# Ledger of designs, part 85: designed miniproteins, single chains, continued (2)

Each design is a single chain, and the fold is of that chain. pLDDT is the mean over its residues in the fold that is shown.

## One batch from the design tools (miniprotein)

Design m7132
Fold by ESMFold2-Fast:
Structure m7132 (fold): chain A 78 residues (1-78)
Amino acid sequence: SALEEAEALVEEGLRLAAEKRYEEAAQKFIEAGKLYESLGRYADAANAYRFAGGLYKKLKRYDEAEEAFKRAEELSKK
């Protein structure tokens, strides 16, 4: 299911982050966030975008971090 796919993307993102593969991890969290958002699971989507934002910040990709955090904030208000 799409929900199982989103959960698998989060697990893969966490694994990649543990391996210090931060760019790939951030991309997995963005994919998970989009999928959770399409399912109306806004809290799960917001959490995924926050993980991506934190990873982009570690990479000093501040524009991508800001975009991810902004999306998380917008979804947290739903």
Scores: mean pLDDT 91

Design m7133
Fold by ESMFold2-Fast:
Structure m7133 (fold): chain A 65 residues (1-65)
Amino acid sequence: KEEEWIKEVKERAKQPYNLAEGARDAARRLKEVGVPEEYLRTLAENFRKQGRDEAAEAIEAVLEE
């Protein structure tokens, strides 16, 4: 159970999104709660302004789901 989860996290650590994993998870939760996509796009833009392009891309990927 936890071993499988750890393996998934380890595999994702090899991907460009490892740094932005938390941002992607947060975006998914906000989307499930019913936060408008416009709000999530604003959040992604905020991350880009801070130089967190990977986090912004992760949020944008969640919006495409």
Scores: mean pLDDT 67

Design m7134
Fold by ESMFold2-Fast:
Order: sequence, then C-alpha cells, then structure tokens
Structure m7134 (fold): chain A 55 residues (1-55)
Amino acid sequence: GPGAEAARRGAEEARRALAAGDSVRAGQYWNKGGEAGLAGGDEEAARYAYASGGG
C-alpha cells in the first residue's frame, strides 16, 4: 500500500545517502520512511526502517 511504498522509498534513499557517506541524512530518510509506513498501517515496514536507521 502507500505506506509500504513510502517506507520502501525512504529505505532506498537512505541506502543511497549511506553509500555517499552521509549517515545523518540516511538516518533521516529511514525515519521518514518509518513514519510513512506507520501512518499507512504497515507497522512491519515502519519497524524495519526505524531499526535500520536508528540502531
């Protein structure tokens, strides 16, 4: 759904930022994707995004 799609896009952007050496921006993309996933009712996608960026 839209939440899962947003979470996936956030994760994709986070990976690109991380590859560019910008870990702070990568974390922001992970968190944004997690929030969008949660808002869309996709708690699994949100949890994965937060865990990947925040911990």
Scores: mean pLDDT 68

Design m7136
Fold by ESMFold2-Fast:
Structure m7136 (fold): chain A 71 residues (1-71, ends at bonding distance)
Amino acid sequence: GISKLSERQRKIVEVLAEKGEATAAEIAEALGLSQSTVSRHLRELEEKGVVKRKEGKRPLYSVDSKGLAKF
């Protein structure tokens, strides 16, 4: 479950679940964090399979429900 993620990682996942997809900048604004902090956590979540990234001018992120089920 989501309880195995850190507090910040859990909040990022919650924002993504609510929005469906978002940029690192949009998540940063929603949580009052720097974009660099959010991007670092998103990279770790992507490596864990909890979040997936769609390439583009600004990458879009979304929750990978199958990966999240491991937590």
Scores: mean pLDDT 78

Design m7137
Fold by ESMFold2-Fast:
Structure m7137 (fold): chain A 72 residues (1-72)
Amino acid sequence: MEEKEKEAEELLKKAREALAEGKAEEALELAERAYELAAEIAVERGEASEEEAEAAREEAIRKARELAEKVA
């Protein structure tokens, strides 16, 4: 559990760094991987069903994609 949280945090940090460098596509890919891990963590903690976690992940990715398009 803790290791997945750390991995998700590291991916989000790399995504922010890529975005700061103007690499919107790379930032989006890193963010997608981080959101996937966050969904798995939520299911493992019993905070969300698999369907709820997947829906939240998809929504987060859509918002990240819209932001990346506006920044790029």
Scores: mean pLDDT 74

Design m7138
Fold by ESMFold2-Fast:
Structure m7138 (fold): chain A 60 residues (1-60)
Amino acid sequence: MKEKEEKARKIAREILEENGLLASFEEMVKKIVEETGLSEERARKIAFEVMYEYQKELLA
């Protein structure tokens, strides 16, 4: 479970690094589900957390 979540975080971060804050949340969730097999609900939570962390890093 942790391994899939770590992979999901990496996918979300790569999308954010490539597209910045204009990255599509729905595309991010879709990539996570497709590559990790996590549920859509879990993928959404991870994508939201990574996006929030990324925003905090930019504002710090």
Scores: mean pLDDT 78

Design m7139
Fold by ESMFold2-Fast:
Structure m7139 (fold): chain A 97 residues (1-97)
Amino acid sequence: SIAEAYRALREGDYDKAIELAQKALKENPDNPEAYRILGDAYLARGDYEKAIEAFEKALKVEGEDNPIALGRLSVAYYKAGDEEKAKEYDEKIRKLS
């Protein structure tokens, strides 16, 4: 369940959080909460490319103007070393504010 995935994430069990989030996505591929957990777990593990993919899917489901999803993408791109992409997402957030 999503609650178990959040618990795993809080406990630092990123592998379990990823497994539970992926299971939730098999049941509902448009679950933005599962994509956010997946992204957060990958980000914590240093798997920045996979984190970016997960956050991009969350943004697509939640809407391109979701500032929380945009902010997560900006952070993930900065950690991945893609400063230009991070700045693009920061600019999108500024235009929404």
Scores: mean pLDDT 83

Design m7141
Fold by ESMFold2-Fast:
Structure m7141 (fold): chain A 87 residues (1-87)
Amino acid sequence: DEISPAMQEIIKEYEKRIAEDPNDAEAYLELGNVLSGLELLEKAIEYYEKAIALDPNNKQAWLNLGQVLSALEKYEKAKEYYEKYKK
């Protein structure tokens, strides 16, 4: 599917930020959010999982990952991530 020029620019900005600093957990979270909004759910999961690996205490990343996993009908995996969030 064709992504709007504005959305492509946002994606490129976060991709560049990640390339310059691979430990920028916030950039991974924000790119995951953009991809999730575009219904690119598998890619969104990859970026949310990276954000959580870098910052396991980011509650928003755990919640967003759980929502995307639920949308992909991966209920058991979503439950595991939500349970980790409730620690």
Scores: mean pLDDT 80

Design m7142
Fold by ESMFold2-Fast:
Structure m7142 (fold): chain A 63 residues (1-63)
Amino acid sequence: LVGSIFRALHDVPKMGPDTLAVSKGEKVVVLEVVDDKNVLAQLLSTGETGLIPLRYLEKIGEL
């Protein structure tokens, strides 16, 4: 999972100070697996990092 590229399936609002807000179709890279449901990811467009649930993401490739 670390180094994998995912696409956001839906718009995800900012839910807290440590969470990542994304728009549907945005690409993220996984930096760290936090648990079986959540990852620390970086938005490829902005470089912003934050926690995001895996259920909102679709794997599309690897770095």
Scores: mean pLDDT 80

Design m7143
Fold by ESMFold2-Fast:
Structure m7143 (fold): chain A 91 residues (1-91)
Amino acid sequence: SMEKELEKKITLTLFLIIAAGGSIYLARRMIANNKPRSQIQAELDAAERLLELAEEKIEEISKYDPETAEKLRKRVEELRAELEALRAQAA
């Protein structure tokens, strides 16, 4: 069923977005607790990779469910903005 495969892709994309948000949250906590730059950069790099994977999945989803893809894309854009702000703060 194409609908079941689409639901699996949406679910995987949500997990990637949640994981990216978690890495961003951890990086923010590390900055607040004055943790080593290397640890902060590792969490931000992990978040970036997760967001890149989510973006690839969103492009696939957009072919079948453009409305859901747009909602997921907006969430990824919000997390990318947070990531870029934290990278600037950690530099």
Scores: mean pLDDT 87

Design m7144
Fold by ESMFold2-Fast:
Structure m7144 (fold): chain A 60 residues (1-60)
Amino acid sequence: GIEEVRKSFPEEEIARSRALTAELKQEEDRIDQLYKEGKITPEERDALRLEVGARLAARR
């Protein structure tokens, strides 16, 4: 059960925030990789970056 792992609420909150930030960074890294591989145009890269940024802003 959940009682197996006793964690403080602040630690849980920090973990959630870090996970979200890490996901967004991974998406930015993937976009950069696609651009480096020539799979997307500079215009597409910019659009995808805006999409990632919009999701971070929407979280607030």
Scores: mean pLDDT 71

Design m7145
Fold by ESMFold2-Fast:
Structure m7145 (fold): chain A 62 residues (1-62)
Amino acid sequence: SAAEKEIRELLEKAREALEKGDKETARRLIQEAENVLMKSTAPLEVLLELAEELGELYKEVK
């Protein structure tokens, strides 16, 4: 879905920001991905997978 693609792109950008040490940009991108996820109508399995990835990235930004 378009929402799934958008979430995955935001998560990828967040990972890139973390690799560069830009925690502020990473936090913003994670928050945006979470907002898109909350509005998503994707299958439950996909939503759970994306939520897990968000949780892992959130731990990195603390």
Scores: mean pLDDT 80

Design m7146
Fold by ESMFold2-Fast:
Structure m7146 (fold): chain A 63 residues (1-63)
Amino acid sequence: MLVEKAREAYEKGDTALAERYYAEAAQKLVKEGKIEEAKEVVEEGLKLLPDSEILKGLLKGIE
């Protein structure tokens, strides 16, 4: 699962890869109509990566 891959990347110190996997997971959920789940994924990513402009942009796009 993409969220698990994001968590593993963050644990290994690869914050860029973690950001990418959180973004991909959120976009996939949005395409599936799972908007609340997509918000949760972006919020989890922002909690770990608070300065991520990509994740901030995704959160604005799904509200």
Scores: mean pLDDT 84

Design m7147
Fold by ESMFold2-Fast:
Structure m7147 (fold): chain A 61 residues (1-61)
Amino acid sequence: SHAEKAIAGLEAALATGDPALARTAAGEVRKFLEEHPEDFSEEQRERAEELAREAERLAAA
């Protein structure tokens, strides 16, 4: 699903440890959650939000 691909992309960006990739991926996932919230299950939404926060912390460090 689109939600699964978005989550996988964010996980991949986090795995690189690159702050710029993490920032971009977090922004894209947050935009997707805003524009297409119905494409996410509750579990997928919570996971995406958690990963986005982790990516934002990496980007800020």
Scores: mean pLDDT 83

Design m7148
Fold by ESMFold2-Fast:
Structure m7148 (fold): chain A 71 residues (1-71)
Amino acid sequence: MEKLLKEIEAGVLLIAAATLYNVAKRQGKEDLAKKARELMEKIASLTPENVTDEKIEEYRKELEEIVKEFE
């Protein structure tokens, strides 16, 4: 159960990062689009064997930082 929840959390973060990438591209915010794409690549590289709470939290914080830069 715990492992599956971590995979779900990673999937949610990936969708969120993809959404930020699309918004940044539409707004011409190329630096934010680049950051969102890099975050997407990091999350997409996670496997069921190497997904950890620490990585999930790290990527969530990176996502929050990108969101703040839209303000």
Scores: mean pLDDT 81

Design m7149
Fold by ESMFold2-Fast:
Structure m7149 (fold): chain A 76 residues (1-76)
Amino acid sequence: VDERLLELGEEAQRLVEKGREALEKGDRETAAEYYREAARQLEEMARLYREQGNENAAQVLTDAARELRRKAEEVE
């Protein structure tokens, strides 16, 4: 599961960066879509960490995903 966690984390970081860039350009809908997609990646990572018994990592990722969903709602 290490490769999957790495891939999900890298994709989430790329999506957050794309969301910030879109927001700077005034493309709020595109920014919201990127933030929601990043949140989905983090939610999948949290699920995998819970399956491995790493509840602390899962909680941190769940909180981060919730924050990204909140940002998506704000920028729409």
Scores: mean pLDDT 86

Design m7150
Fold by ESMFold2-Fast:
Structure m7150 (fold): chain A 66 residues (1-66)
Amino acid sequence: SLLDELNRLGRELREAMEAGDGERALELAKRLIELASQLPDPVISRVGIREAEEALRRVEEGDFSL
């Protein structure tokens, strides 16, 4: 399901951030935003998008702290 895929991408994004893999984190965050935008529930999609946007901001700043 889309929800299972979002949960997987969220975990992989967190792991990439913890590993300092900015390229992987950027890829995963973009995919998470894309999938979250396809969810029929606007509240759930909005939360996922915000989390991915925060990760993108941290990658751009070179900050991999959680």
Scores: mean pLDDT 73

Design m7151
Fold by ESMFold2-Fast:
Structure m7151 (fold): chain A 89 residues (1-89)
Amino acid sequence: MAEKAAEAAEKAKEEAEKAGNPEAARAAELAKAAAEAGGAGGAAAYAGLAKKEAEKEGNPEAAEAAEKALRAAAESGDEVAKRIAEQTL
């Protein structure tokens, strides 16, 4: 998986932690782990979950960072990641 997706997921985790949103932070952590393991579809799914959790709690910076992580996973060219991004964005 591309370094860019893992970096974006780490940033999403940082923003979720700053917002005090443990559910969004955990989802972003799983997105980073999936990206590092080469699982673009998993990275996209967890980034999408992080975005939803951030939106539920009204954390716009965390939601934006999670959306960037989702887009980065889709940019990897993985078909499953692209489909998840289309359904979530």
Scores: mean pLDDT 81

Design m7152
Fold by ESMFold2-Fast:
Structure m7152 (fold): chain A 76 residues (1-76)
Amino acid sequence: DAELAEARAAVEAAARRLKEELGSEELAELYRRAGELAIEALAAEAAGDLEAAARLRAEAERLLEEAKRLREEALA
């Protein structure tokens, strides 16, 4: 819906800022993908699919951990 579309746009804007600040398209893409999965988890939870929401949230967390590792490597 409109609210979820706005949330997706915010994630894309945040990923774009990361690309501009750190110069890493790979890092920005991982962050965007994690954000999209988190938004899908919220939509699944709203629909009452708590198992799908938990799975999507766990996947988003794994991508964020990978993005954090890559960011630490890029800044080292």
Scores: mean pLDDT 77

Design m7153
Fold by ESMFold2-Fast:
Structure m7153 (fold): chain A 66 residues (1-66)
Amino acid sequence: ATPEIDALVARYSETMTPDAAASYAMHLAAGGSEEDAEIVGQATEEHPDDPLAANRAAAERRKALA
């Protein structure tokens, strides 16, 4: 990852579960914005046992902000 992405992931990992931090990192690596990555991380924390529900929640929140 780029140094900027690595710094953001490190900061986010201080306040999030490892799974949420991983979702955040993957979204940033795919070219997503910091705001979108935070939404994805939050949705992952809310739906740790249901990746489909997490993806749907993140997509709905991202659409609401667009």
Scores: mean pLDDT 72

Design m7154
Fold by ESMFold2-Fast:
Order: C-alpha cells, then structure tokens, then sequence
Structure m7154 (fold): chain A 75 residues (1-75)
C-alpha cells in the first residue's frame, strides 16, 4: 500500500509535535520540517525515515537517562 502525500504530512506533523514536546535535537526538527515542506512522496519518506531513526536512537538513550535520574532523585 502506497502512503498518500497527505498521510505522510500527517505523520510528519505528529512526529514534529512529539519531537518539539520532548526536546529532540534540532537535526530531527529540521528533518521533520523538510518532510512537511516537501511536495514529493519520495522526499517525504526519505526525511521521515532519517528523522524517525534519529528519534528512536535518542529516545532509547533518553529513556535510560531518565530512568537513572528518577532513581537518583528518590535517594
């Protein structure tokens, strides 16, 4: 199933909101904005794939960091 340009833009909007809310790196924000500005499905997918890979890697590191910090705050 080929995603529509509208579906990709909605995905990019949702990811951009999450990235901004969680304070992801500017590189992620820039990639998501480029995805939203693109009128080409292939370019949208390229930027979304790059942004989501970086977000996943950063989210995993942040989850580990925040778990440790929460435990430290309990002491």
Amino acid sequence: MKPSLEELKRAAERLLRIAEEMGFPQEVIDLLKKALESEDVEEQLKYLKEATRIMRENAEKDIEFWKKKVEELRK
Scores: mean pLDDT 72

Design m7155
Fold by ESMFold2-Fast:
Structure m7155 (fold): chain A 68 residues (1-68)
Amino acid sequence: AAKENLLKALAFLQSLPDFKATLIGDNRIVATASGTIEKQIAVTLRLIGEFPNLEVKLNGDEIIVTAH
């Protein structure tokens, strides 16, 4: 379900060396990246593909993942 997919997305983001991801409440992840905008876009697209039931947004230097 959405919560299980959210925790999988969190684990994926935390496995990336240039990313710091935190769980906000029980339904949202905020991840910050060091490095290039191209890496941020690539990771955002991968999250959209892997977790179609989650809302994924790139907001400046942050990737925001929300479960509904």
Scores: mean pLDDT 79

Design m7156
Fold by ESMFold2-Fast:
Formats: structure tokens, C-alpha cells, sequence
Structure m7156 (fold): chain A 76 residues (1-76)
């Protein structure tokens, strides 16, 4: 799952403006790590602290859903 997560994070970050890509990669990686560890409290804290960035990342993911799915499929 780690490799697929990294591909998804990179694909989402690439859809954001360059100035937000590094921050988005860091935040999304921490969020996925917390979720994978079952640490729901930590995941919620990260989401609350980075709400605006995650909203933009969600919009980018929705707009690029097919491309993200294709990248994940290509990695399988």
C-alpha cells in the first residue's frame, strides 16, 4: 500500500499550484500514515489544521480522479 499511497499523493500534489505541492505532499503523507496506523485522532487533527489545503487537494483529486486512478492502475 505504501507505493500506491505515494503515487496517489504525488498525483494529487501535481494537480495543485507549485507553491502548494511540497506542503500538500507533506500533509497528505502524514494524513495517510495516521490513517494506516489507525490513529483517527491524529488524522482528524491533521485535517483540522490543514482544512484549506485539504479542500484544494480534494478539488484537485476530484478534477483528476481518472488520471489518479490510471496512475495507480499502472503501478499494479
Amino acid sequence: MERLRDIAVDAIAAALPEELREEAREVLTKLFDAAAAGDEEKAEEIAEENKELLEKADEAAEANREAIAAAIEAAL
Scores: mean pLDDT 74

Design m7157
Fold by ESMFold2-Fast:
Structure m7157 (fold): chain A 85 residues (1-85)
Amino acid sequence: MEEKEKKLEELAKKGLEELKKFKEALEKGDGKEAEEAAEKIAELWKEGKILRGELDEEEAEKEKKQALETLKNMSNEEILKDLKE
């Protein structure tokens, strides 16, 4: 359990760093950098869901692909609006 909690904390820290890069890339209009950051965020989210036992690896991969597909269909303005509460 302790090792699992430490892994989740590491994933959360990496997720925040990648989220910051994603937001900065969107604000700059760097679509390639934004896409790379989004893919990393989605992978970290998948790892976290599997580690928490909320989804198995196959289900988490499906949800990751669905989330990335949704994100590709959103404008940079819509994505930034969702990130700014």
Scores: mean pLDDT 75

Design m7158
Fold by ESMFold2-Fast:
Structure m7158 (fold): chain A 56 residues (1-56)
Amino acid sequence: GEAEELLEKAKEAFKQGNYKEAYDLALEAQRIALRKGDFELAKEAQDLAAEALKNV
């Protein structure tokens, strides 16, 4: 779904060193996942956003 696609893009951005983009994409993935009730995906997105923020 859209949240999964955004999380994959966030992971790719993080891998490329684009931490600001990774952070923004991960936050959007978390928002969509929470609205769907997908707490596992939301947690994964939140963790990636936190890691990206440490590198900005």
Scores: mean pLDDT 87

Design m7159
Fold by ESMFold2-Fast:
Structure m7159 (fold): chain A 69 residues (1-69)
Amino acid sequence: ERPLSPTERAIIDAAAALLDEGRSPKAITLREIAERAGVSVATLRSHFPSKQALLDAVDRERLRRVLEE
């Protein structure tokens, strides 16, 4: 399947880190994720059209890593 770009990976890793720190998926914002990833909200939205799409990408990447153990 398509490999993640470095920017997409940084955004996914930032979202995963915030979730691991106890942030709820419902409470987390695109602005908070973009700030943690070191990118603008506009850059984040160019890669993920919605917060749900980003959270789905985080879940998909984490599940893939677990299944590949």
Scores: mean pLDDT 78

Design m7160
Fold by ESMFold2-Fast:
Structure m7160 (fold): chain A 81 residues (1-81)
Amino acid sequence: EEKRKKAEELIEKANELRKEKKYEEAAKLYKEAAELYEELGDLAEAAEAYRAAAEEYKKAGKEEEAKKLEEKAKELRKKAQ
């Protein structure tokens, strides 16, 4: 499925950006991947991607964005169970 492949590619690119300490760019790509997983109903994958995005936003100094995504990740993780 095209959306799943795109989400996986976004996660891989975000992982590379994270290693380069490009935290805000990595956070944006994790968030895009999370949104695609959510659209696909892959709630566990979406929750993990939102959590990863929140972590990178926190490293970028964007605490408010991080808190919103942490909350979103917790909600989706509960729905996935």
Scores: mean pLDDT 86

Design m7161
Fold by ESMFold2-Fast:
Structure m7161 (fold): chain A 85 residues (1-85)
Amino acid sequence: LSEEQERDILAALADMVAAINRLDPNADEEVVELLRRAAEAIRAGRLEEAAELLEEAAELAEEKGLLDTARIARRLAERARELAE
């Protein structure tokens, strides 16, 4: 991961966490926690783990009706997988 790519992905994750928390700070603690764990994995260079966490967050978000969050999380999971060597 380049610094620029890491910054872009982390910014997107931060925006998703902020958007979920804006609805209600406790609206979906499990999805928010998965997104935070994904951000930590990206910072640590664990892109495969980050992709799995983002995919898990997307599935959970979809089950809870957070369709926009699910779509964005899946896109970020795909990007993380592409960057993992």
Scores: mean pLDDT 76

Design m7162
Fold by ESMFold2-Fast:
Structure m7162 (fold): chain A 60 residues (1-60)
Amino acid sequence: MKEIEELIEELAKLGLSLGQEQESVDEWVEELRKEAAEMSEEEQKEFAELLKKLIEEIKK
């Protein structure tokens, strides 16, 4: 969970820097945390890798 939380925080910062509204960012951050909490350990690892790739793509 900690790695996923750190990745979600990084995405939130990127969303805000790209001009997304704080309320919109808060909404999808909470949804992602909720979904991650319901995932198995294997699904959480896959989700973390997906978030890392998404962050890397946005930073390009």
Scores: mean pLDDT 78

Design m7163
Fold by ESMFold2-Fast:
Structure m7163 (fold): chain A 64 residues (1-64)
Amino acid sequence: EEEFKKFIEEYKKKIDELVKEGQARLDAMEAAGVPVEELGRFARDYLDKLNEIKKKYGNIVKKY
């Protein structure tokens, strides 16, 4: 239980850090005047990467 709880907390921390990093990158691109189409592509790509990480982690938890 405690070991699993630690594992989940570590995962949540990793995801939170990645989300903040992606948001900071988007904010920087927007401030630099990057076109909306490019901002949208970056946002979708970043969300896809986050979702893939979540899916892989979920598969590991399922097997455990």
Scores: mean pLDDT 76

Design m7164
Fold by ESMFold2-Fast:
Structure m7164 (fold): chain A 66 residues (1-66)
Amino acid sequence: SEEEIKRVKEIIDKILPSLTPLEQKVYRLALEGKTLEEIAKELGISRSTVRRYLKRVRQKVREALA
């Protein structure tokens, strides 16, 4: 529902400060539409590391919803 979507966004905003600075930067760049390759190059990390950070953010969102 629309109400659940709004709550999810609020929870994401609340958990963002709990992310490490590097995790926050990866997440922001992804929201800006950058590819895994572009994020990896900009941050000097592997694409696999970028994917892992994004998965961690998603996991924290799920835990905040529980």
Scores: mean pLDDT 76

Design m7165
Fold by ESMFold2-Fast:
Structure m7165 (fold): chain A 72 residues (1-72)
Amino acid sequence: MKAIEEEAAARYKSLKEALEIIREMEKLAETGSPELKQFAREGANAALAAGFTDGSGRKVAEEELKRLKAML
């Protein structure tokens, strides 16, 4: 039972961290081109989907933020 609660807490923490990175992506894209805004939205959706599926939301969000910054 404790292991399940620890796993749930870890997934929640990872999702919270992913949301913080997604907010950073949204801020960077807010004044950018339509292509940058679309890329940020797709990256945010991918990170959220990964977070709910296997808890890799933070890792996906970090990679998408790195890709977005490379497009600037």
Scores: mean pLDDT 75

Design m7166
Fold by ESMFold2-Fast:
Structure m7166 (fold): chain A 78 residues (1-78)
Amino acid sequence: SSLTEQAIKTLESALEALKAGNVPAALKGLEDALRLAKQANVSEEAIELIEKALRALKEGDVETAIELLEKALEMIKK
């Protein structure tokens, strides 16, 4: 599959981990997704949303991280 497909799959896995309360898995997933998104040349806006989601998660703001992740997924799937 393409790098974009891998980024989407990884972000979806990170979102499910967050909803399940598995923050360590979500953090790793977001870091992997950010790397894949940059390699795939997804929009700078989508990359910024993933970076903001990762920052929110590191600060313990799970709700903001979920919102930003959902927005990033919507943008990448365009």
Scores: mean pLDDT 86

Design m7167
Fold by ESMFold2-Fast:
Structure m7167 (fold): chain A 70 residues (1-70)
Amino acid sequence: EVEELIKEAERLAKEGLRAFLQGDYETALALFEKAIELAEKALELDPESERAKELLRSIQNGKAYVEKQA
């Protein structure tokens, strides 16, 4: 379900942020990529989900920031 995909993506994004703060850029990027996939799946199931759109935008910004550090 869409809500479960959103919640899992949120959790993975938080784990990615923690990995980044610990200097583990490889793990952070992998977690952000997985979170993006889940948020994209949520949007495929419900294209009108504002929550999924906001989450996807936030995670993509986080990944871009980490990529600049790596």
Scores: mean pLDDT 84

Design m7168
Fold by ESMFold2-Fast:
Structure m7168 (fold): chain A 71 residues (1-71)
Amino acid sequence: MKEIDEALGLMYLSLGKKFYEKGDYELAIEAYRKGAELGSAEAARKLAELAKEIGDEELAEEAKRLAEELA
């Protein structure tokens, strides 16, 4: 159901933000990626921002495209 996917996407977005605040960038990437896979445009945007910060330009471009598709 779309509602369950949306709730899970928001949960992973929140987890990603918490990992990012702690400096756990690998865990933040995993959480944001899961949120984006569940249809969260905000998680995809956060994934693109974090990927740029760590120098993963390929992941940043993929996440940016996914965010545009989900918006």
Scores: mean pLDDT 80

